# Ledger of designs, part 80: designed miniproteins, single chains, continued (2)

Each design is a single chain, and the fold is of that chain. pLDDT is the mean over its residues in the fold that is shown.

## One batch from the design tools (miniprotein)

Design m6773
Fold by ESMFold2-Fast:
Structure m6773 (fold): chain A 76 residues (1-76)
Amino acid sequence: SLRHVTIVLPATPELTEIARHQSATGTLSPEQREALVKAAVEALPGLKPEDIADIEASATEVDGEPVVRLHVTLRE
């Protein structure tokens, strides 16, 4: 079975635009994917870029603050 990790980050303009693009198109450019991978690796010590099979971003709110959720699928 695939292993999943969810990371909640403060919404930056860049991450919010990437999340909206992915929600609208179902796709990420290589540059957008790299930005999400970088954000995930910076947020989770011990996570390596090569461990990431898939990554999805969604824009939402927690306690009235805009956030971006990263849903990371890990390689087995």
Scores: mean pLDDT 82

Design m6774
Fold by ESMFold2-Fast:
Order: structure tokens, then C-alpha cells, then sequence
Structure m6774 (fold): chain A 78 residues (1-78)
């Protein structure tokens, strides 16, 4: 079974890829930067995921698309 870190990495990757697909490279870059900063600050996995999702939504990605991408990422890692 994947570690909590592997699960977090898969979810973050899915959100970054979705942001790139729907809103372009600048949106994907801002999501990655936000995640890296949150990790440096020692935020919990849940807080990191929430920040990644809200950053993608700021760039016009719909919450339903984010939820779907996160669920698919979890299934692929499990």
C-alpha cells in the first residue's frame, strides 16, 4: 500500500496536471509553487491539498474536475 506521502504526491501531481490542461502552464506553475511553499512551512497533507485545489480554482479550474482528478489519482496509487 502507498505511504501517506506517496498518496499526497499523486494527488498534488493530478491537480498540477489538471491545472496545466485547463488553465495552462502558468496555473500549473503557481499550484506547484504554492505546494512547495506549504511543504516548507510544515503544513499537513490536508492543508497542502486544499491550497493546491484553491489555487487551481483561482485559475478557473472547476471544483468538480479537481475532485474527479484527486479520486482518480488515489485509485492509481492504491
Amino acid sequence: MPSPQQRLDAIVRAIVELAREKAGEKAAEEVRRTVEEAQRQGLSPGQIVNLAATTAMKHGVEGEDISRAMNEAVVRVE
Scores: mean pLDDT 82

Design m6775
Fold by ESMFold2-Fast:
Structure m6775 (fold): chain A 80 residues (1-80)
Amino acid sequence: MAEEARELGERALEAVRELLRLAGVDTPEEDLDERARALLEEAREAFEKLLEKLKELDEEEREKVLREFLTRLAELAAEA
């Protein structure tokens, strides 16, 4: 089921989006390091689960989910 993999991808992308936002702004120093660390851990967990779910999908579904994820990741990088 590709929906579960897409949800994990969205979680990873959201964490990356927040990390890119923090990197590009003068953010208050209170808890900046702790917040960045939490987001990195969330992104890592979501990526690990995404990779595991991709292994469970057939070839066509895996390609589609991965393509969508990479496209969104590239869009986030361009918007940062």
Scores: mean pLDDT 71

Design m6776
Fold by ESMFold2-Fast:
Structure m6776 (fold): chain A 70 residues (1-70)
Amino acid sequence: NTVVGSGPGLAGVIADGRGLLVALTSATTAVVKDMETGRQYAGRVLSPTRVEIPELGLTLTLPASVTPAA
């Protein structure tokens, strides 16, 4: 995937031609929004830089800058 913007707990990425906004909601959970359709997906945080979206069969790679500042 391609990262188009990031900040603490939040990243914009392009994966499979989709514009996705990833919000880290806890150490183990994320919410991923499709920016074209507005649909939200449940994400599983494998690490602060890796989020799995089972419904899409995608694993997203995020930059270290997305790690929450706490």
Scores: mean pLDDT 74

Design m6777
Fold by ESMFold2-Fast:
Structure m6777 (fold): chain A 78 residues (1-78)
Amino acid sequence: MEAQKEYDKGLEALEKGDLKTALEHFRKAVEIAPNSIVAIQALNKIAQIYLELGDTKKAEEYLSKAVERSRQLLQASL
């Protein structure tokens, strides 16, 4: 619930073009529930923001984290 609220606040900031505030909220969502679908969604949004900022290396790093978290969730469900 709390991680979802932080993710939603990140989306609101992103709609306003406040990339810094959006990044802060998405990072909080990951910190609150690191082993969750919300964390994977937040990591993908962080990567998207870095692509928009032209930081391709950070975008690649966050996409890799999202993929790794997806793999861990799949293993946890087995």
Scores: mean pLDDT 83

Design m6778
Fold by ESMFold2-Fast:
Structure m6778 (fold): chain A 85 residues (1-85)
Amino acid sequence: MEEQIQKLKEEAEKAKKEYQQAEIITQAGQTLRDMASRLSTRLVGEEAGKKIAEIGDKGVKKSKEEAEELKKKAEELEKKAKELE
């Protein structure tokens, strides 16, 4: 039983680390998307700039969803560990 609790705590720690990384990537992606949109609109025209922005927005949204899933997974693992105590 203690061995199972330890494994759940280790998995929760790993999931927490992964969602923190996903949050950082999401913030970096938003910054790069904004910069790329401004530059591409000037260089390749408004239509292409809009499409690049849409691709960037989809990527950021997906990254946010993955971060939320990892956070929920970490919370579930902590709850299971507490229930086994």
Scores: mean pLDDT 72

Design m6779
Fold by ESMFold2-Fast:
Structure m6779 (fold): chain A 56 residues (1-56)
Amino acid sequence: SHRLYNAELALRGRFDELDPNSPYKEESIAVIEQLAAQGVLSPEQAARMIAALRAA
């Protein structure tokens, strides 16, 4: 699933492999925010990933 791609990379600690040019970038950000709200990702990890995706 394209929505889960970045979330699964986050769970594996592969933040540098996020695709900032993905057409699903905003959906990926929403999923990352949900994972942070659920405590699956730390706020710092979530902020780093969202910043990387928005930098494109």
Scores: mean pLDDT 66

Design m6780
Fold by ESMFold2-Fast:
Structure m6780 (fold): chain A 86 residues (1-86)
Amino acid sequence: SEDEKILDRAIETLREALKLAEEGKVQEAIDLLNKELEELRKLDSDAAQVAILSLEGALNALKMESKENALKTIRTAILNLEYHKK
């Protein structure tokens, strides 16, 4: 479904942001999340709104939290979106 594709892309974006953040490339992770948020905000769907909340949470964690807490927040966001695919 279209909703499943939206969630899959958001999950892939979060996984790449997690990898970048683990490598210390925090600004690149932030830029990646912002780019996907701009695309998601163009969509009128419940799946897009769920994805937006998860990506905004990850973005805020990368800006405001310690590396350890930010990585935990991103992992939690991934699990939450995977759950929404059921």
Scores: mean pLDDT 88

Design m6781
Fold by ESMFold2-Fast:
Structure m6781 (fold): chain A 69 residues (1-69)
Amino acid sequence: MEEIEKLVKEAKKLAQEALSKGTPEDRELAFELTREIKRVYEAQKNGDEEALKEEVARIKELMERYKKR
């Protein structure tokens, strides 16, 4: 889905930005985002719409948390 792919792309960009800052907090966020992105791909591969919905919500929450910094 185009909307989900856009979200994943934005999450990857934020994870790279966080990782480049090099603080422990930023690295932790980058790892969390990367983990959830992998789960999104797994859910898409398996056709698990419920898991996909849950993982998308988690990514959005992590991104909003980062943007507030």
Scores: mean pLDDT 79

Design m6782
Fold by ESMFold2-Fast:
Structure m6782 (fold): chain A 87 residues (1-87)
Amino acid sequence: MEALKKALELAEKVSKELGEEVKKLAEEAIKYIEEGKKTGKLDEYVNEAMGKIAEAVTLAEKASKEAGKKVAEYLSKAAGELLEKNK
């Protein structure tokens, strides 16, 4: 959770648009993990969730090389925490 909050804070500091898009993708990733756990198809839904995180990382890096790298690091950490928590 904390890593995700840091990613969102940094993305929003780059631009409101990036913050909103990263938040949307992160919320979609969380929904995929929850749905996978609920339906017993966790492997399939985790793959979709990781795709959303990768998309958010790509957007952050394209928006700002300097801040985008830090946002990418926090999003990657958040993805790892989501996988760990939902095993």
Scores: mean pLDDT 75

Design m6783
Fold by ESMFold2-Fast:
Structure m6783 (fold): chain A 68 residues (1-68)
Amino acid sequence: MSDEELFERLGELIAEAVDGMRAGKPVEELRSILDEARALADKITDPELRAQAEQMVGLLEQRLAELA
């Protein structure tokens, strides 16, 4: 999987989590999506894409914390 493919998939997971938050999904399910997004970010080797991925994951984590 290329860094670009990892970043694209991470973006899809972030969108799914945001939609899930709006739909009232359980926090446990949202945390599972967040954990998968973090794992994808960790696999990105390009520093610029990784920094963007970590920022997106951090924003999702902040939103999820507001639900807990």
Scores: mean pLDDT 82

Design m6784
Fold by ESMFold2-Fast:
Structure m6784 (fold): chain A 80 residues (1-80)
Amino acid sequence: GKQAAIERILARIEKTIEEHRKNGLKEEDIETLEVMKEVFRAQVAGEKVADVYRRQAERYEKAGKLELAEMLREIAEKFG
């Protein structure tokens, strides 16, 4: 059903991110792909996209990724 399809897509996304990491993709691009994965997960669960971007911004702010966090907050405001 829908849940099984979502789980397969998320597993495929995670595998693709790992392959890109092994192939030397820049860490900032990997971080962007991780955010996109979380946005997809939330959209298929019926969560508000703006809330997902805000949550990811808080996560990256705590990790010291201030520029990425600011960008994600700006995206959240546009969707909110």
Scores: mean pLDDT 82

Design m6785
Fold by ESMFold2-Fast:
Structure m6785 (fold): chain A 90 residues (1-90)
Amino acid sequence: SKIEKLVKELLSGDPEKREKAAKEFIEYVRKSTPEEREKAVNLLIKAAFESTDPEAREIILKALEEISQDEDPLVRALAAMGAALVKLSL
């Protein structure tokens, strides 16, 4: 899926590709349903914990922090919790 491709690009060793993927990910999430946004947050959390790259984890953390401002209370709570867990593991 598009979201899975964007998550893979966020794990890329190329800083420019990561930043572009992060921006596209946030824009895609903003246009998605709450259910799709919840799925996107779960994929980001999984990617952060499966990544050994601190820079990739940091970009994922920033994306989760941005999504923690979401209008949907479940998406907001999940993203905030995910961000806290990723930050504690950095």
Scores: mean pLDDT 80

Design m6786
Fold by ESMFold2-Fast:
Formats: structure tokens, C-alpha cells, sequence
Structure m6786 (fold): chain A 76 residues (1-76)
């Protein structure tokens, strides 16, 4: 289901961010793209937009920023 794909994408990004300290926008998008066909285009785009917004504001994506991005994308 799309909810399972979202959970897997978010978990993989968060774990990688914790391992590396933070992720670039490109690294986050690479992970998200693995799950793109398992979620709606609208939801994929919302997650991308929230991640890009945080990269612009903070320069990188920590685990907290990734979690916040997914929460906001899902609540919109």
C-alpha cells in the first residue's frame, strides 16, 4: 500500500540520516524514488516539496527534518 511505501521511505531516509549525520536533497530523493511507483504522484510531489523546503532553509536533512517533512506532507 502507499502508506507502507511511505513508512519504508521515511524509515530508510531517517536511518541513513542518523548514520551519516544528515542527507543532501539528492540523497533523500534517491531513496524516495525507490518507492515512487508505490505511492500517488500527488503524495510523492508533496514529500519532495517538503524535503526541498527544508534543504533550502537548513542546508541539509537531519532525521528530525525528514520526520517533519513526512508528517507535513501526509497532513496536507
Amino acid sequence: SSTEAISKAGREMTEKAEEKGSLTGAEAKEILEKYKDQMSEELYNKIVEELEKRVKEKGSLTAKEIEDAFVRALSS
Scores: mean pLDDT 83

Design m6787
Fold by ESMFold2-Fast:
Structure m6787 (fold): chain A 95 residues (1-95)
Amino acid sequence: DELEEAKRIIGEAGRKRQAGVPLTDEEIDKVAEAYLKVFDAALEPEQRLEAYRHEIDELERRIKAMEQKGLPEEDIRFYRALLEKVREKLAELEA
């Protein structure tokens, strides 16, 4: 149920973006949280720490590339929100 709702949130956000409708900060936060739920649910317990560390590295690289290309802050905002949530989750898993 929660996983299906997360997938729906991601899909709805994707459709809004394709239609040229900007996401609010609240919607960006919800999409980042939904993505993290789907990401986590796909992982076996033994893979979680390594997968989260890899995701942090990928997100940092992506954000840097977007900044170097001079993309608008509103386009980068989602990835920054997601990176923060992934870092938070990794800290919890390492505790």
Scores: mean pLDDT 82

Design m6788
Fold by ESMFold2-Fast:
Structure m6788 (fold): chain A 92 residues (1-92)
Amino acid sequence: GKKGEEGAKYAEEGARKRGAEAEAEATKDELVIRIRGGKTGGMMGAIAAAASAMVNGAEAKVESKEGEATVTVSGGDDEAVYEAGLSAAGGG
């Protein structure tokens, strides 16, 4: 929903402030964040988002490949998706 889209934009902005590049997409109650570059290849941001999602009753999957980390959040409500996006912004 709208909150998920807001969380996606926040994740992208937060990653860029920390010297990484991020792309995020929100659909219904799902959020996919891809983070590239930075010291950890986006892994800290992805882990933070996954932890936030699980605490808020959502499901999370983290994948790392070629200096890129992808976190997929699903099964939660729009608020859980939003909070995951905020956590990704702070953790990268």
Scores: mean pLDDT 74

Design m6789
Fold by ESMFold2-Fast:
Structure m6789 (fold): chain A 80 residues (1-80)
Amino acid sequence: MPVTAQLVVQVEPGKEKEVAEQIKEKVSQVPGVLDVEATVVPGHPVVSVIVTAEDEEAVEKAKEAASQVEGVTRVDVSRL
């Protein structure tokens, strides 16, 4: 069943916009990911990523893809 999850991505300060764009590009290429929305959290070195995927395995692959982006320090996943 399709699942929606939030990735809370900690980034290097000043890299939020670059990381958000790269996450959206890389995560959208993950097999089983249906939709990706990446938003910079104002005033914080955090990018919020909402992922809609075919299953939880695709969400885990999306988390891995996000963690490989330069400037990412940590990724936490919450199922919605």
Scores: mean pLDDT 81

Design m6790
Fold by ESMFold2-Fast:
Structure m6790 (fold): chain A 99 residues (1-99)
Amino acid sequence: LASSYAFGAAVEAIKARNLAREKGASQEVIDYATKAARAAFDAWLAAQQGKIDESKKYLELARENARKAAEVARQEGLDDIASHFEKAAELAEKGIEAL
């Protein structure tokens, strides 16, 4: 349940990061996207191991970094990329609610 949302958040963050690279987004956007994806994967692993508190902390980290990536991407005029990061943050939030 929560692991599925965590995995989904990781996939969306990776897709958004790859699109950001293609569109010439700043290193700041790519760094936040990378942190969001890594945190979401760590949340997925923790959830599979029954480590609920760790999974929650990683999902919160994924949500925060995805939101920051979206904010910076919008400041750079990359609204389509920002929407993908917002989707990653939404999936991380749903993962937290499912724990």
Scores: mean pLDDT 85

Design m6791
Fold by ESMFold2-Fast:
Structure m6791 (fold): chain A 85 residues (1-85)
Amino acid sequence: SIEEVRKEIYETAIELLKLYPDDPLVREIVNLASEAISSTDPEEIEKLIEKIRQLREKARQMGRDDVASLIDKIIELLEKLLELK
């Protein structure tokens, strides 16, 4: 279960990067998600999710609804990972 969720987060982040390889906000999100799936500390994961949520809000304010929606998917998967710990 935990390993399956980590794999889904990784695959989702890679697909996001493939779709928007030159987007600095996307690269930052992918790096934060990668850090979260490598962490064994629930508090660290929670802090990383908070940072990702702030970047999602920035994306929405910039009119990047497409990017914000994909970030929401990553947040949902990270919250699922946190619940399984």
Scores: mean pLDDT 81

Design m6792
Fold by ESMFold2-Fast:
Parts: structure tokens; C-alpha cells; sequence
Structure m6792 (fold): chain A 98 residues (1-98)
């Protein structure tokens, strides 16, 4: 149950971060609020990925090989998506007039 919840959180966070990153990357005129939301979504995705890795490290011997592999893959995807979203948000902030 806990592993499934962490897997879902990592997947949803990755999807959200990717979606927002793509929007900011394609729209140089993106609103400041969207740029900030994208950076925050990136931080959230990295956090979700790190929590999934931590859970596998603490409970790996209690998990099925399939669930362990899915958690690690979802964690990698979430961290990568999060890094992309932070980079997109950082670049977007440089073009925004503050």
C-alpha cells in the first residue's frame, strides 16, 4: 500500500513537471505565475523521487522485485522531469520583467 502510494506520487509529479516544463519551453511569453509554478512542480517531483528511493532503501528486502524496479524507474523519471522543470523555470525567470 505505501509502495503503491509512493509510486503513484512519483508518476503524477513527473507528469505534472513535464507538462509545465513543455508549456514554459514553448511559450517565451509565459506568465510569471506559470514560471514559478513550473519551478515549484520541479522541486516537488525531485522530492517525490527521493522519497521513493528512500523507501526502496529502507524496505527493499520486503518488496517484490517488480515493485522495487517500478519505484526506482518512477523515481528516476520524477527526478529527471523535476530537473527539467527547474531549468525551464530558471530560464523563464530570466526573461520575465521583475
Amino acid sequence: NKGDSLLESARLSAENAKKLAEEVEKNPDAKLSVVIATALAGVGAIFAGEKAIEYVKEHGDELSDELKQKLLEAAKEAIEAGKRAIEAGKKGLKTAKL
Scores: mean pLDDT 85

Design m6793
Fold by ESMFold2-Fast:
Structure m6793 (fold): chain A 66 residues (1-66)
Amino acid sequence: PLLVEFPEPFDLEKVKEVVSKVTKSVKIEQLSEKSLLISGSATDVALAKQAIQEAFPEAKLTELEP
């Protein structure tokens, strides 16, 4: 799973839109106003990670142990 942390409160729908352009096979779960968790296959999570890094360059991305 991938933990995504934002410096400011994020718009979940914008994150879903960005991720849906590269994969439809991940689960996005909001943990707080500033954090969310992305779960899926390693390949789909990697695609989501790249898309988020490009769209939200200030977000902190942390790969959690399986």
Scores: mean pLDDT 81

Design m6794
Fold by ESMFold2-Fast:
Structure m6794 (fold): chain A 105 residues (1-105)
Amino acid sequence: SKEEFLKEVLKIASDFLTRVQEALDAGRVLTPEEVEALIDEFKKKVNEALDKYGASEELKQKVNEILDRLRKEALEAASKGDTEGVLAAFQRGVAELIKLVKEEL
């Protein structure tokens, strides 16, 4: 259902935001390699949810455009040792993703 899809996307997003926040709270700098791995796993889980719930090709395209912007912004921040910037990129991308999913379903 739409509600189950939204719940699954929210859980995925929450888990990844928590991982970035935990690094920031620990004063740990996320490397570009760690951020790339986090983004790749996030993209994989979101796309698995899209496929599981039968999302349209148009919705899948729009979601992956958001995820690609998130990746670019997060990796740019990570290249500068800016873990706060990585968190901000994740927060923006997740907010856009949730808004899109709510509007398109």
Scores: mean pLDDT 85

Design m6795
Fold by ESMFold2-Fast:
Structure m6795 (fold): chain A 81 residues (1-81)
Amino acid sequence: SNEKIEELEKAVREAIEALKNGDFDKAQEYLRKAREIAEEITKGNLGLKFAADQLLVSAKKGDEERAEFYLKVLKENVDLL
């Protein structure tokens, strides 16, 4: 749902911000939340699961530009989630 994608976006942005601030414990908490949401919304859709997996990898690395790209892919395909 659109609400779940907004929750995923918030979790990813909070994780990246925590990484920028050196708060690795907070980053790990938000990355875990993002993973749980991503698994829920992409259940049964292998193509969107790939996009979500790339989003989580990008967030874990603090790659904000790549994370934004995969968030956009998920948002543009929300009707398939």
Scores: mean pLDDT 84

Design m6796
Fold by ESMFold2-Fast:
Structure m6796 (fold): chain A 80 residues (1-80)
Amino acid sequence: TEEAIERIREASKSSDPATTALTLFVLLVEHQDDEEVVEEIARLVSEASERVKALLRRWVDHYADSLSPEVLARLREALG
């Protein structure tokens, strides 16, 4: 959990929106059963730039089945 949260925070600081979006999505898929990780990702996503959000929406469109319905709904809420 601590290591995953640290990786999430570092990804959010990346100057490359594509790297940030991909890393946040992959970590969400890997740790979707960890409520703390899901909430931290949702928080960072809600605060992310429109570029990161647009790229995350593309990942959701292609790989929605990789997330549980509850986590998918939470991510969509954070994306607006």
Scores: mean pLDDT 80

Design m6797
Fold by ESMFold2-Fast:
Structure m6797 (fold): chain A 64 residues (1-64)
Amino acid sequence: MAEEGGRKAAEAARAGGSADEAARYAQTGGLTGNVARGTGEAIRLLGLSPKQAADLVRSALTGK
């Protein structure tokens, strides 16, 4: 879930998709609403690859 969520979030952001769509995919990975939104925004702003986005979602899920 986390890998697919991150990959699709990065793909949506790269295609000029909305922050809402990126946040939805991050939520599918198990993130809460505001964390999902922040993660989607970071993916867009940093221009992360699908692999990097998946790693970010996974990291946010595990928390510390």
Scores: mean pLDDT 64

Design m6798
Fold by ESMFold2-Fast:
Structure m6798 (fold): chain A 83 residues (1-83)
Amino acid sequence: DVSTTIIMQINRQVRRSPNGIMSRSQAISTVRQGAQQDGRMTQQQIDQIIQSISDEFDRNGGRMSRSQLVSTVQQSIDQIRQS
């Protein structure tokens, strides 16, 4: 499941970050790798998730917690599944 794969990659990467905070580049890289590892998403769907993450980082002053990142990814995947 693509959602599970991406969330697992986020959890793995955030263990390396103090207090569960990731940079924008780390978050984007981690999500892209998770989606590519699953292999079931189109490039457009991956780009949509990455754009949602980038927008959320901008709204939060360039930082996101693990829970905010996971929530953003889950919401983006749910939107893709609804279309």
Scores: mean pLDDT 78

Design m6799
Fold by ESMFold2-Fast:
Structure m6799 (fold): chain A 87 residues (1-87)
Amino acid sequence: SKAEAAAEALFARFRADLEAAMRQAGLSAEEQAAAFERWRATLLAGMRVNENTSEAELEAMEAQVATLPEADRARAEAVLEAIKIAR
């Protein structure tokens, strides 16, 4: 589905950063595997909710993202790209 494709694209985009953060935090292999499964499930649920995102809702999200600090804006823009795929 579009939601699954969007969730996988977003996960792939952040996978390396998430792996690096978990290794730096000293998580075990079991804890890392559980965290990845939780992230995949969360992203998929989020993309499924956004499958019916209207044009007006998307425009409102884009306007909100534009007001965020640079670091937060980059992450939010990646999420908006995934929502556009899920539509």
Scores: mean pLDDT 74

Design m6800
Fold by ESMFold2-Fast:
Structure m6800 (fold): chain A 90 residues (1-90)
Amino acid sequence: ESEALRLLAEAIEAGVAGDMASAEELAKKAAETAVEEYKKENPELSEEEVEEILKQTYEHVLALVRKVAALAKTDPAAVEAMLAALREAA
């Protein structure tokens, strides 16, 4: 199972609960884990390319966590479905 998707689900849950400090830490860990997994599948990547991918991945993951946490206030059922899908994919 993907550790990165598990961490992403945990980051979203923390954000939905209003714990943005934990959500940001978990989002960072999810991004780092995803990039580590990607690097293992793509060993030809340079250190500079990996660094740029990590930066972009963290920005995207954090933006996603914030957006989903906001969505939970208006459509909690959609967020529950997203979390279930992430846990199933992990």
Scores: mean pLDDT 81

Design m6801
Fold by ESMFold2-Fast:
Structure m6801 (fold): chain A 90 residues (1-90)
Amino acid sequence: KEAEELARKVGEIIREDLKKNKESYQKRVEENRKLAEQIESADPETQKKLRLERLERAVKEFEDLKKKGIMSPVDEEEYERIKAELERAK
């Protein structure tokens, strides 16, 4: 019974975490959609600047993770990819 109760609690935590991730993802999709609409109404130079600012923020976030020593191998691959994209976008 105790083992079954523990398994049930673990299952609840996993389900709650997945729900939070789904809600966060939907919010991010909505925010990106609104940002895309704003970018479409902006001039080409402003569009380029906003894209560069987004990439620069992403690089800084990964650098903060690296400084904290919590960067995973997957995060390190993504960091290199984003740095290459930023260099190409300049």
Scores: mean pLDDT 71

Design m6802
Fold by ESMFold2-Fast:
Structure m6802 (fold): chain A 92 residues (1-92)
Amino acid sequence: SMEENKEKALKLAEEYRKQGEKALKEAEKLADQGGDPAEVAAKASEAVGHYSGATYYYGLVGKELGEKMQKELDEVTKRMDEIVKRQKEKAE
C-alpha cells in the first residue's frame, strides 16, 4: 500500500542520512589530516550520494520533507566541493 511504501521510504531515508553524515565526517577528517586527495574525493562523493538517496526517499514520504532534505543536500554538496577543491590545490 501507499502507507506501507511511505514507512519503508522513511526508514531508508533515515539510514541514507546517517550514512551520509558518517561519510561527510570521514571526508572532513581525512582532509583535515592532509589525506590523499583521491581518497578525500571518494569520501566526499560517497557523502553526496547518500544525502541524494535520503532526499529521494524523504521526497516519497512528503513534499516538505523532500524540500528540507534537498536544502541539506545542497549545503553538503557545496561543502564537499570546497573540500575537494582545497585538497587538489594543496597536492599541486
Scores: mean pLDDT 88

Design m6803
Fold by ESMFold2-Fast:
Structure m6803 (fold): chain A 90 residues (1-90)
Amino acid sequence: SMEKVEEQIKLLEEEQKKVIASVEERSKKYNIPQEKKDELIQLIEERTEELKKKIKENPDISDEEFAEEVKKMLEEIETELEKIIEETLA
């Protein structure tokens, strides 16, 4: 239903804000260069918009499929952040 789509988009937007806040905090902690932080935030925004489009185009997406897509996105972002931290500490 459209209400389900709106709720999923809202949850995704809340998750995006949390992830960006986490990136900001870790960037300050590890002195990550601004350019690398901006690239990561851009990646987060791009992946979030891609998933929003997918949900809008597939309003019957299952809760399990939605959760798996969110998990995949979060794992990709965490992997990239860890890589940037390792490169910054080297």
Scores: mean pLDDT 83

Design m6804
Fold by ESMFold2-Fast:
Structure m6804 (fold): chain A 88 residues (1-88)
Amino acid sequence: MYTFRVTIVLDVSEALAEHPDLTAEDVARGAEAALSRVGEARVLSARLEGNIATVVAEVRAERPEDVERAVAALAASPGVLSATAEPL
C-alpha cells in the first residue's frame, strides 16, 4: 500500500448559501467519501474559514496512479480551488 497526504481546498459559498449550518465536518465527510472510491481514506483535519474549506486526508492505495487520477478529477470539479497529493 502507498500512503499519500491529500490536501483539498474548496469554495463552499454556494453550499453555505443553501445550508448556512454547513460545518467543516460535513465538508470532510464529502471529501472522505470521494477519496474512499480509490483507497482507504481518513480525514486528518478539516477547517472552514469563511467560505473556504480546507481538508487534509491520508489515503492508502495499492496503486499510486489511482490516487493521482482521483486528485486530478477532484481538482477539475466545480468548487474545488486546488487538490494535491504528496507521498508520505
Scores: mean pLDDT 82

Design m6805
Fold by ESMFold2-Fast:
Formats: sequence, C-alpha cells, structure tokens
Structure m6805 (fold): chain A 83 residues (1-83)
Amino acid sequence: KAKAYQEQIRELAEAGEIDEVLKIGKAAVEAIEEGDFSYVPVAIAAAEALAEAGRKEEALELLKRVIEASGSEEAKKLLKEIE
C-alpha cells in the first residue's frame, strides 16, 4: 500500500540506503505513469529523501516525471524548493 512505502522510504533514508529509496521512487513513478496516482505521495517522499541525501539531480528527475504524468501541485512546490 502507498502509505507503507512512504514509511519504508523514511526508514531506508535514516539507514543511509539511498539507492533503495531511488529504486522505490522509480517504481512509484512508473505506477503513476500507468495511471495509479495513489503513488504520487510515495514518489514525492522518495524525491525529498534523495534531495536531503545530496542526490539532487535524481530527485529533480523523479519530480519532473511525477509532474508530467499527474500535474501534482505538491511535486511542483517541492521541485521549486530543491532547485
């Protein structure tokens, strides 16, 4: 479920498992591109964790794809904050 992935992202980021956060974020974006917008908060959480870990370019790439597929205002706001 989407909420469980958000919690998993937080735990992985705290453990320094940033490559696993990116993997979950990419999977969430693929689900959004297939029409499952329940994964928008998951992709945003992954992008936020990536940016906090210094993986800014990868965070921006995920957010741009979320915005293109969903038009999420939350993703647009986070994109401006990271840039």
Scores: mean pLDDT 83

Design m6806
Fold by ESMFold2-Fast:
Structure m6806 (fold): chain A 77 residues (1-77)
Amino acid sequence: MSKVERVMEVAKELSKEEDPSKWTVRGLAEKAKLSVSTFNRLFTQYTGVSTSTFLEALKIKKEKGIEAAREFIEKKK
């Protein structure tokens, strides 16, 4: 599995997560078996936003719903 594929799988699992607060950028990088810097670079290339911004969007999705999370992400691109 390529490094990009590992990041995509982590992002997919993260999007299904009901409690995003249990995840940290470091923890996600470790799950992908990548350094934090490599994970952040590939995650930003794949999603268009930083890992921390994506985690914040998931918290907004939990609190305010998916439309609010989508608007948050679009503003951060």
Scores: mean pLDDT 76

Design m6807
Fold by ESMFold2-Fast:
Structure m6807 (fold): chain A 58 residues (1-58)
Amino acid sequence: MAELTEQMRKLQDEAVALAKKNLEANKKGDDATAKKYFAELEAKNKQIEELSAQIRAA
């Protein structure tokens, strides 16, 4: 449980960082960079959902 909880925090922190980078890229009009960070954010959100399911099942 402790390892999964720690991994969850890291994934959430990474998702927040990606969301901020996506917002900054959007404000700069850098569509390509914004799309890249959005895709990475979506991947992190899926990992968070999978890890949440593992924690609930444990």
Scores: mean pLDDT 81

